# Designed miniproteins, single chains, continued (4): the designs that were tried, part 107

Each design is a single chain, and the fold is of that chain. pLDDT is the mean over its residues in the fold that is shown.

## One batch from the design tools (miniprotein)

Design m15943
Fold by ESMFold2-Fast:
Structure m15943 (fold): chain A 57 residues (1-57)
Amino acid sequence: MLEKAREALRKGEERLAEGESAAASAAFHDAIVLARQAGDEKLAEKAERLLREALAA
């Protein structure tokens, strides 16, 4: 679970850098869900911040 959460976060960051805000927000949302299932609150908070950035773009 944690490995999948980190991978979803990384994919979201890549898509955000490419200007694909919709794809980035979907990946960050997946990262939040996976991080919470794994019990990693810090990773979930980071994904939430990045999701807000993607949605503001």
Scores: mean pLDDT 82

Design m15944
Fold by ESMFold2-Fast:
Structure m15944 (fold): chain A 63 residues (1-63)
Amino acid sequence: METYVDDLTAARLAAAGFQAGDKLIVEYEGKKIELTFDPETVVLRLQEAGIPTGAKVKVTKLK
């Protein structure tokens, strides 16, 4: 799934088949970040990894 970081809401991810607790890979400009999906913290985790909120990212489910 391709989307913007600002669009990484629980509703958008659920519509794409993602559930809380799923392991995700988020790809941005050659960076790959592996994280456990939590709708309350996902945007903050990506910001901590240096991915800005307006960035276009590719999200892939590992599980």
Scores: mean pLDDT 73

Design m15945
Fold by ESMFold2-Fast:
Structure m15945 (fold): chain A 88 residues (1-88)
Amino acid sequence: KLKKAKDLFNEWLKKNPNSSLDEKIDKIVEISTKLNLDGAIFLDLLVELYERENQPQSLIDRYRKLREDLIKNKLKLSPEETRKILEE
């Protein structure tokens, strides 16, 4: 499922090379929701995007920490539930 999500996102990026960071995030959310990805996998995709876009290390570290916490506690959250935690 992760490979399928990455393939779909990369195909979209090729067609939308001038998309904003917010548009890229929204597309990752859309793809992850359609594929019913676990929140940890969803966060992995967001971390890769933020690294590619040279976003602040503090933001990347926060997302990585949440991903590790989801894995450690065996929490099976949807992408939508995971996004709500990040908006707090």
Scores: mean pLDDT 78

Design m15946
Fold by ESMFold2-Fast:
Structure m15946 (fold): chain A 62 residues (1-62)
Amino acid sequence: SSREEFEASRREVRELLARGERPPASEAAREVAEKLREIGRRIDEGLARSRATGEPAVFPAA
């Protein structure tokens, strides 16, 4: 599943960084970066809505 692929890629990148190695310009590293950008966008939307309504920041409903 998409989630399992994300977790596997995240673990791989984390292991490389823990050894002091930079992650390769690999498909796995790019996939993790793309998913992190999507998460960041959703957080930004939640914060913008929270500021507009005065309600706590939450992820938008799917």
Scores: mean pLDDT 64

Design m15947
Fold by ESMFold2-Fast:
Structure m15947 (fold): chain A 70 residues (1-70)
Amino acid sequence: SAEELLRKAEEALEKGNYDEAIHYATQALSEAPDDPELVRRALELLAKVYEKKGNPEMAEIARRGAETAA
């Protein structure tokens, strides 16, 4: 489920496995694109991951997406 994918993304981020976090978060978005709360949570997670990877441009795009989804 999208919720399980988002949980795996959160676990990957906590462990510093950024590429795995991106993989699971983007799959969660694909599974439940019409769930605004899940979309917001996934995009906020992606913003944090991109910041930690040193990609502020992608982080900003994800943050803006999260604000639109809320």
Scores: mean pLDDT 84

Design m15948
Fold by ESMFold2-Fast:
Structure m15948 (fold): chain A 97 residues (1-97)
Amino acid sequence: LPAPRPDSTWEDLAELLRPEALRLEKEIQEVLAKTPEKDRYITAMDLTYEAQLRLLERGIAASNPELQAELRQTIARFEAQYPLGRERARRAAEEAA
């Protein structure tokens, strides 16, 4: 990743990370194509979460200290909320089956 910039914005980070994000999306689509239909929603949720965390971590290295603090807070929020959301989604899928 490039060195942090004092004036980095979320838009700048999104543009910088776009090729990596597209690569991860392609990898997710390839996994989902091989995943049974009943499991696709949960698998997509898991893989998207992992990809988002990876991109946020890379974004920290490319951003200024202010954006680094925001990115770290976003990661902490994702790590705290994801397991609860995943369990709700899993239960809803089981009830719909």
Scores: mean pLDDT 73

Design m15949
Fold by ESMFold2-Fast:
Structure m15949 (fold): chain A 70 residues (1-70)
Amino acid sequence: MEAIDEAIKLAREKGNETAAAFLEIVRAMGKVTGDLLGALELGSRIAKQLNLPEVAKILDEAIEKLREER
């Protein structure tokens, strides 16, 4: 959840309100389903599709950390 919040903030700082809105939806889905890993993976995919490599990096690093912890 924290990584998604950082990604949303960075997307807004980049002026990409569309990306920020999609990431907020992803965050809400993660809360509803309890699937944090799936939410982070979806967020990373959205960031990459919207050409936001710095946002994708934050999410990818969080994904790697969760996978290392199983």
Scores: mean pLDDT 77

Design m15950
Fold by ESMFold2-Fast:
Structure m15950 (fold): chain A 62 residues (1-62)
Amino acid sequence: KKRENGIKGIAYAIRAIGSVLEGRYDEAAKDFELAAKYFEQSGDTEGAERYRKLAEEYRKKA
């Protein structure tokens, strides 16, 4: 189940990057926040913190 959560984290991170390229910062922030949640659940605390900071940054731009 931790492996599945890691894959979900990667999927949301990729989707968030696509949203950034389209200028959809609100959608990007939401997807980065979901990526952080799944990385945290997979035991990747460093990845989770990185994506939480990205979510905060893009939420401020939205």
Scores: mean pLDDT 81

Design m15951
Fold by ESMFold2-Fast:
Structure m15951 (fold): chain A 89 residues (1-89)
Amino acid sequence: SPIDRLKEKAQELLRLIDSGASVEEVIRALQEMIEEARKLGLDDVADMLETILRKVRELYEKGDEEKARRIAKAGVESLLQYLDYLKSQ
């Protein structure tokens, strides 16, 4: 399902963050997930991802990569909970 695809991408992103992937890689993965969510008509999901991306970019531009990674992780974990909730509806 479309939701399962986004969940797989979100889980992969969490693994990348935990393995020390660059903030640039995290930003690219978030952008790809936003595009996928929009194509699937999951506008609420896309809006959540855009909010995460905006905060991550702001921290990255300030040179705070550690906070950027933490915000990305927390945001993606919240997204995964929301996607699980959508599947249960």
Scores: mean pLDDT 87

Design m15952
Fold by ESMFold2-Fast:
Structure m15952 (fold): chain A 85 residues (1-85)
Amino acid sequence: SEAEELAREAHELAYEAVNAELAGDREKAQRYLEETKRLAEELARRGHTELAVETLRNAAQFAAAVGADEVAAALEKKAEEIERS
C-alpha cells in the first residue's frame, strides 16, 4: 500500500540520518531527520497514526542501539507528539 511505502521510505531516511550522525555530519543528519519527520506527519494526516508512531519508534530504537543518541531522541519526541495529536 502507499502507506506501507511511505513508512518504508521514512525508515530508510531515518537510517541515513543515523549514519550521518555517526559520521559527524550534523547538517546531513538534520536534513534526513526533517524528511523522516515530514513523512511520518504525512502518514498521520492520512489516518495512519499508529503506523507513523511505530515507524518512528522502531527507528529511534535502532538509533539508540548504535549510539546515534540525537537522532534517537528527536525521533522519539516526534512519535510522542504524533501520538498525542
Scores: mean pLDDT 89

Design m15953
Fold by ESMFold2-Fast:
Structure m15953 (fold): chain A 94 residues (1-94)
Amino acid sequence: MEEARRLVEEARKYIEKAKELLREAEKALEEGDLEKAREYLEEAKKYLDKAIELLDEARALAPRDPEVLEAEEEASLAAMRLSILEQELKKAEE
């Protein structure tokens, strides 16, 4: 349980960084800076991938811990936002 909590804390830091990068990507898309938007989305994906790895390990240790479940939900919402912004970038590049 203590190890799972440590993994969740680390994962949340990566999720927060990803969320900040997703906000910057959205702003870049609105400003028409497609190169900056792409860079921010690629970096956000790297942080989300790290968070998911940590949460997979935390789930294995504590599969019904509310902290693990909450962090997994936050990561899933961020991943959905990433997918939406990637699709918007693709349309803007056409």
Scores: mean pLDDT 87

Design m15954
Fold by ESMFold2-Fast:
Structure m15954 (fold): chain A 85 residues (1-85)
Amino acid sequence: VERYAEAAAAGGRAAAEGALRGDPAGLAGGALAAMGAALGAALSGGGKEGAEEAARAAAEAGREAGGEEGAELAEKAARAAAEGA
């Protein structure tokens, strides 16, 4: 679970940095990475709560990077995964 939260945080940060650079592919890639991490957390025994923890980590890391647009997208993607779990 902690491992997937870290992966989600990396995805959120990448999404935020992509947004800051005006790189839509980087923004989308980071959001997808956060979503994948959330799904991994859910499937590896963390369930919905693990997916929500990953979503939170992604949003927090994205905001810290200074790209609220990327952070919001990453959180939304990870949260959609949590709702699907």
Scores: mean pLDDT 73

Design m15955
Fold by ESMFold2-Fast:
Structure m15955 (fold): chain A 89 residues (1-89)
Amino acid sequence: SLELELRLIGIILRSIGRLLDLERQENPDPLAIKAHELVLEAAKTLLTTGDIEKAKELAEKAIELGEKAGDKEAVELAKEVLEIAKEME
């Protein structure tokens, strides 16, 4: 679905924007960085291979790390990937 692909691209662009914001900090939380990297990998997995189970695993790990880091944006983006993965079932 073009709609799902555009939503995943939107998540990727937002995650990149957040990683650039973290890069501007002198001491960024490594858990926040890892959470956003996992969001990117989950969205990329759905766009390239369509591996729903792998994308869900990556998104769930991103939620866990994002919550530990207190990064609400990472948690929100990871939950959006998880919902798209469920829609692809």
Scores: mean pLDDT 88

Design m15956
Fold by ESMFold2-Fast:
Structure m15956 (fold): chain A 71 residues (1-71)
Amino acid sequence: STEEVREKLRKVDPSEKPEIIKEIGSTDSVSILRAALMEIGKNPTKEQAEELLKILAEKGIEEFLKKVVEL
């Protein structure tokens, strides 16, 4: 399931939104992440997206993907 989420996110933004990973906690990063997650059938709130970006920054990609699966 984390691999499925990873593949779907890679497909949504292979070239334009790798900055999602870099721009932790900005409003633009939150909007981009929400849009990307909606493309893979998730519908996070702004607060959930902010929490996901914080997890990515503090705990890394694997914990981030695990939390995306839990949405």
Scores: mean pLDDT 69

Design m15957
Fold by ESMFold2-Fast:
Structure m15957 (fold): chain A 66 residues (1-66)
Amino acid sequence: MLVEKALEAAKEGNVNEAGENLTLAYLEGKLTEEQIKLALEAVKAAQEGNYEEAIKLLEEIKEKLK
């Protein structure tokens, strides 16, 4: 799953891979509007070097998908 791949990449510090997987999920229409908002906040946190916050936001997206 793209969100799960993004979460694994973020946990490993690979923020570019995390961002790419989130962008693909968005473009494929697999994220709701609320999940898109959380994904954008996660990308912003990762870009600011706040990887812990990015991981938490990605975990929230994963939880809402299940």
Scores: mean pLDDT 71

Design m15958
Fold by ESMFold2-Fast:
Order: structure tokens, then C-alpha cells, then sequence
Structure m15958 (fold): chain A 72 residues (1-72)
């Protein structure tokens, strides 16, 4: 049971760090996150870009829906 809890905590912490990386533009913060995760800064930047693409898609979908409703 303790091993499961430690893994869940670790994964939750990683998720929070990745989420922070997605909204961070500061290179020093990205390096810090990369060190904490044990990955390269390039990998952190890729994760950030993936998150931004998802947000961009949702935003475009919302805008398109609003335009369609106004068009009637």
C-alpha cells in the first residue's frame, strides 16, 4: 500500500510540474522543471507546446461555435 501511495504522490507531483511548465515562458523555470523531472529542457518545451496546442484548439472551437450561433 505504501508503494502505491508514493507512486500516486509522485505522479501527481509530476503532473503539477508539467502543468506549470505549460504556462511558463521563463527559461530558468523551464530548466528547473526539467531537472526536477529528470528530462531535457527541450522535452519540457515539447510538453508545453502540446498543452498550448490543446488550449488553442479548444479556443478555436469555442470561437467557431460563437460565430455559427451569431450567423444564424
Amino acid sequence: MEEERLKEEKEREKQLILDAAAVTSDEERLKEIAEKLGISVEEVKKIKEERLEELSRLLEEAVDKAIAENKA
Scores: mean pLDDT 69

Design m15959
Fold by ESMFold2-Fast:
Structure m15959 (fold): chain A 69 residues (1-69)
Amino acid sequence: SKFELAVKLAQELISLGVDSLTATEVAMLLIKSDLSLGELRELSRRVIQMAKEGASEEEILAFVREALK
């Protein structure tokens, strides 16, 4: 489900050092989106990779907001 995907993404982001408030905001944006589960899964993979590569929380939030337009 979209909810399970979003919760898993938030937990993975927190484990990578992303602030819990930022990770929760990302999860809520995914839950509220009209994207398909497949599109959200691809978005989640890209967000996790950005966090692993040291992207800032501002960069992650900006990317997610733009991707969900």
Scores: mean pLDDT 85

Design m15960
Fold by ESMFold2-Fast:
Structure m15960 (fold): chain A 100 residues (1-100)
Amino acid sequence: MSKEELEVEVLHALAIMQAYLAIKFAEKGDEEGAIASLETIKRLVDEIMALAEKYPEVRPLAEQARADVVRLMEQILEVSKKNGLEKAAEAAEKAIEHVR
């Protein structure tokens, strides 16, 4: 595994972990926690995509990470809506638009 491939895999794992934290915050009604996690996920995906632009060989890994994160952001959106967290739902919609 190249250094760049390992970096994308680590950033991907961190983004997935933050997405699960955002879901748990939304389930508990912690709107601020959910929004903070969404902002962290956006930054991690931006870094993954920047690596894919610089190192074309990691592009397939970056696209897989982006796809996985979008699916989890859609779950954060659904949970936020179900729990009446309007600001978290808006943040999730904007995060999905940003990473798509």
Scores: mean pLDDT 89

Design m15961
Fold by ESMFold2-Fast:
Structure m15961 (fold): chain A 59 residues (1-59)
Amino acid sequence: VEELLRELKEASRAGDNEKAEELLEELEKVDPETARDIRRLTEEARAAGFDRIVPLDEP
């Protein structure tokens, strides 16, 4: 769990959304509560920068 948490945190900081999602899935299997908290952090990273790279359908 601690190892997955560390890697997920690193992936999130690097903006590696794909890796963060993969690690989150593994964490969900062993500790769904912790995965939920991490998921929120990952989603914020997406919304704050990554998701904005893709143009919206309409404003």
Scores: mean pLDDT 62

Design m15962
Fold by ESMFold2-Fast:
Structure m15962 (fold): chain A 96 residues (1-96)
Amino acid sequence: SAAEEEAEKKKKIEEAIKEIKKLAEEAGKEAEKFSLEVAGKLAELVKEAIDALNKGDVKKAAEKLEEAARLAEEAGVKEAAKKLEEAAKKVKELAE
């Protein structure tokens, strides 16, 4: 029924947000070790992605995480890029 479907959807979103938040936070810490300027930009993109997730905007969250991953890759922060790519993939899975 609609009630069961809504509860299941909410649980999946909550679990995904928790995982995505951890991955994004770890990525930010890795970026701090390599470049303060890049870390600052990644932190802003990550905050925008988390805010979008809290509002249910899955598409915007994925876009921000992909943008952050590219920035991290170009800056040579490969560990941050990988974590942000995984986060973006999990966000896309929320959209099925």
Scores: mean pLDDT 80

Design m15963
Fold by ESMFold2-Fast:
Structure m15963 (fold): chain A 56 residues (1-56)
Amino acid sequence: MAEQALAAARAAGTAAAAGAATHELYKMDQVSREGARRAAGAKTAEEALAAGEAGL
């Protein structure tokens, strides 16, 4: 069972990486762009907050 679980996890990982990264982004461009923009915004907001605290 352990080998079957590892094979399934590997197959799911490679399928997600190869397919989701390219085809899902193109297929759901509208939703993907909104999600990516929110993720980028949250990261920059945390960096700005950390810079402010470091300056104090």
Scores: mean pLDDT 60

Design m15964
Fold by ESMFold2-Fast:
Structure m15964 (fold): chain A 68 residues (1-68)
Amino acid sequence: SAEAEVAAARAAFLKNPDDPQAWLDYVRALVKAGRPEEAAAVARGILEAHGDKFTPEQRAELERIAAL
């Protein structure tokens, strides 16, 4: 389920604090689960603290989600 994907992605995010892929997966899982307000807040935090660690395409995706 989408909620199970959120739980798994959140666990990976917490376990891998320096993994940009885990951060992006968590934000994507929140969007897929219909939790756009949480996804936007997490995406804004990631962009502010770690935006330089992403590809231009990943940054554009995070910026779009941050605007939700």
Scores: mean pLDDT 84

Design m15965
Fold by ESMFold2-Fast:
Structure m15965 (fold): chain A 96 residues (1-96)
Amino acid sequence: KKIEELKKKVEEDPNDAEAWFKLGQEYFKAGNYEEAVKYYKKAAELKPSFETYIALGMALEKLGNYKEAAEYYKKAAELSGSEEVKERAKKLAEKA
């Protein structure tokens, strides 16, 4: 139900970054990490943010795409100055 509502919302307003982000969250909760990445990328293209980059990193990490996950965590760290996220990015880059 929520996914259907959000899909309709982004079809009506393709520039609603928050709706794209929420779509990504719903798919992430459902365990569909590939779709989550797709929608989070759309949200990040429209409105780059710490939250969206972290969400992308987490979804990519669930898919085993450690190299790309590390890149998004690095982008998130650059926006926030977060040492924890920067350390996460370094550890994932070692797995790639």
Scores: mean pLDDT 84

Design m15967
Fold by ESMFold2-Fast:
Structure m15967 (fold): chain A 68 residues (1-68)
Amino acid sequence: AKKLIEEGRKAEEQGNLDEAKELYSKAADIAFENGDYKTAEEAYRLLLSLDPDNEAAKLALEEVQKKL
């Protein structure tokens, strides 16, 4: 999961925002499935910074925060 966040940050720096969103979404899902809620929170926050109207990501972030 952390490697996907790093790849997403590189995509974001290069202006590849769609690639960054996909990488952050994938990182968040993997971290959440593995119970790594801190990494999942980071990845969902990064996803929402690029896609603030993403309702699914907002709901997932709320669920992660309930477990922290």
Scores: mean pLDDT 81

Design m15968
Fold by ESMFold2-Fast:
Structure m15968 (fold): chain A 81 residues (1-81)
Amino acid sequence: SIEEALKKIEEGEEYAKKGDYETAIKKYKEAIKIAEELIKKGDEGARLVLALAYKKLGELYESLGDYKKAKEYYEKALELI
């Protein structure tokens, strides 16, 4: 569900705040999987949640100095908006 994907994004944000970036990335990727499955089932509303999860990954990789991955995820998010 969209609610489940949003919950994974919230969990990722909490882990990022704690400095557990590996777990934060895992949570954002779980949100991406849920959103992608919803889109495949015809739930176009999940596209905004997918874009949000990509944006959060971009922000996280940028904070880690991985500008190549940050750019990749920001571009994925932009394609969905």
Scores: mean pLDDT 87

Design m15969
Fold by ESMFold2-Fast:
Structure m15969 (fold): chain A 73 residues (1-73)
Amino acid sequence: SAIEEEIERLERKIEELEKELKELEEELEELKKKPDSYATEYAAAAIRKIGLEFEIELLRKRIEELRKKLAEE
């Protein structure tokens, strides 16, 4: 069904974002080891992490809504 296809597409998008989040968390750990001159880079990466976590949460909520629609069919 179209709903099942949309769920699969969203699940693939979440997997991509989770990979980006993992890479970003590794970048943040490396930036923590750097001098204070890297504070701006750390702040930018930390903001990006918050954005990725928020996007993942929104996509997960969308999948749950779609799963509820499938259960009602």
Scores: mean pLDDT 85

Design m15970
Fold by ESMFold2-Fast:
Structure m15970 (fold): chain A 97 residues (1-97)
Amino acid sequence: MLEEMIRKGEEKREEAIEGVKKAGEEALAALTDPEAKKEVQELVDTTLKGLETGDTLFSLVLGVAQFAIAATHTENPELKEAARKLADAMAELANEI
């Protein structure tokens, strides 16, 4: 039934939102550098906004790309580690969709 497909899509979106929130909170709790905290928070907020307003899978894939770019270009070791972990977490969430 179409209703069943819509329900499963909404459940997947809710699971993705909760997963990103939890991964973000854990990453932020491990950070001590305020610049790293700010950038991680902004990227998490951007991904969550995408999940709330757009396509779930596409928003997670964009999140993976944004965190991977941040990890590659930053010289801040805390940001590099947090961004890599968040990219991995979002990739795992995307694989469940």
Scores: mean pLDDT 83

Design m15971
Fold by ESMFold2-Fast:
Structure m15971 (fold): chain A 100 residues (1-100)
Amino acid sequence: MSPKELAEKLISSIKDEKLKKAAQEGFKIIDEYVKDNPDLTDDEVKTLILMFYNIIVETYNASKNNQPPSGSTRLNWRQLSSRLPSEYVKKLDEILDKVK
């Protein structure tokens, strides 16, 4: 499965329109980063896509239950953030704020 096929499959699994739109916007930011970094392997790109997908879904679900993101979600966000330049981290953080 290519990174693009993975992203499309993940988007198709989302039922909530607001969450779907936010996930699509986040995947576009990751795609922009990947185009600027052609040395990234498909497995590395899929890891970034899966990490962001899990973070945004967990953040959305926590918000729906009036809960803060879990410790594991916050740790996963720190791990993803350490892999990306600050400009991409800021763009993804703004998307996460839209689902809170």
Scores: mean pLDDT 87

Design m15972
Fold by ESMFold2-Fast:
Structure m15972 (fold): chain A 95 residues (1-95)
Amino acid sequence: MELLSPEERMAALITALELLVVAGQFSEELGDEEAARNDAEAVVELARELAEVGTAEELKEAARSLESMLPKLSGYVREAVEEAIRILEEAVKRL
């Protein structure tokens, strides 16, 4: 937070989440199960971090972005993104 404003940090975390989803799906398409599982786990962990610090609007935007990617996803990454969306939506309901 010292190097970035809270808004800049949130934008960076949401971007990192989107990039992890893309990287994970690329691993799924290559048949790299280990890389896909690792990326899937990172997606869920980052979604949990966002849920703890994000505003309702930021979390809704992140969930919407993930949902738009969902039709193109498969395997572990798709399951992780479905879980990430649920985590973000539940966090919004608690705010």
Scores: mean pLDDT 84

Design m15973
Fold by ESMFold2-Fast:
Structure m15973 (fold): chain A 75 residues (1-75)
Amino acid sequence: SMQERIEELKEEAEQLLAELRDAINAGDFTRALQLAKRVQEIIKELRSLGAFDAAEELEKQLKELLDEMARRLEA
């Protein structure tokens, strides 16, 4: 069902965001960018399914992690 798909996508995105945090902390920016791209794809799919609140929350979390990565790259 649509609801089952939304829940699966949310769980996948949360796991990918955790892996993204770990990649940034390890300085593995190539892996971090690959993980960020997959999260962006999930956010797009969530929006297409009408899960706007979930998509917005994930987008905010992703932006915070990408901003942190950018700060580390400038150091």
Scores: mean pLDDT 89

Design m15974
Fold by ESMFold2-Fast:
Structure m15974 (fold): chain A 59 residues (1-59)
Amino acid sequence: MDRLLELQRKAAEAARQGDFERMEELAREAARLAVEAGLITPEQEDSTAAEIVEDARRR
């Protein structure tokens, strides 16, 4: 799932640049991709996006 990791990395980069809107967009896109790939359930999409945002802000 190289695309998922790439989106997570881009979200962290956006956070470092202070572009929190783009960070949230990238996190949502990554979570949606994870659902489409069967890695998480649709019910976990919002929680996964929030987790990616939290991880990006801490890095």
Scores: mean pLDDT 79

Design m15975
Fold by ESMFold2-Fast:
Structure m15975 (fold): chain A 93 residues (1-93)
Amino acid sequence: MSEEEFDREVLLALTLMAGSLAVKIAEKEDPELAQKLRELFDGAVEALENGDYDTAIKLLQEAAKLAREAGYDDIARMFETLAEKVKELKEKL
């Protein structure tokens, strides 16, 4: 497989795991935040599957901002890291 194809599949898997974990953590204390994070991460996954890296980066950055504003710094860092990895993948193309 190509390096780019492998990196995209890895980022997709990491985004699915990170988004699911973030929603699960937020769901108990802030269900509105959990729902917004769910919508943003689902959109980012769809964008990655379609090769729309710009949309994926934007949605992951929006998720990070919402998590940080709500006080979930670890979740915010996770989404920020994923956005940077998507940027790195885009730069390889």
Scores: mean pLDDT 78

Design m15976
Fold by ESMFold2-Fast:
Structure m15976 (fold): chain A 63 residues (1-63)
Amino acid sequence: TAAANALLAAGISYEQQSDYANAAAAYSKAAAAYNAIGDLANAQALLDKAIAAKQKALDLAKQ
């Protein structure tokens, strides 16, 4: 959907800026949007991206 694609694009943009906290939030919202339309494969892939982005945000906060 247009909304899911916009959230995915936002997540990628935040990652390019090394804003991993906002990237994780955008990927989580995109995953929820894909799950709502029954696209479980893309929903799972985006949840994995959100988890990875959250971990990067936490690791950067320690340094």
Scores: mean pLDDT 82

Design m15977
Fold by ESMFold2-Fast:
Structure m15977 (fold): chain A 64 residues (1-64)
Amino acid sequence: SAIEKEREELYEQAEELYREAVEAIERGDKKKALHLAIASALLYGAAGKNEEALKVLKEIEELL
């Protein structure tokens, strides 16, 4: 269905942003990491991946 495909696309985008957020933390760019993590969490939530969304936010917050 259209909804199923939309959720898959959002999930893929969330995964990519999460990877970029982790890379930003490794570089010491906390502001960029926070921005990317928030965007990733919102997309995970939109994809129906609420546990992943919460995990991303908590992991990033603990590193700040």
Scores: mean pLDDT 83

Design m15978
Fold by ESMFold2-Fast:
Structure m15978 (fold): chain A 91 residues (1-91)
Amino acid sequence: AIAYFVLGNELFLLNRLEEAAEAYARAIELDPNFAEAWYNLGRTRPENAAEAYKRAIELKPDFAEAWAELLKLDPQNAEAAARLKELPIPP
């Protein structure tokens, strides 16, 4: 799982978003509970981003980055706003 996740990260940095999404999807096939892979999949495909971030949060409720991205997509999401006030956002 980690090898596909790392590959996805490299492809994302190269702005090869479709290939990055495929690599993250492969990481999820090997480990469906890989919250970070779900989060990064959301970052590569805007059309499914909210669902991917919600899945990451289901697996890791303290995932501040996933809550922040969900709030960015829906600024009126009171739950995301409340959770971010309780969780430190990394610099």
Scores: mean pLDDT 77

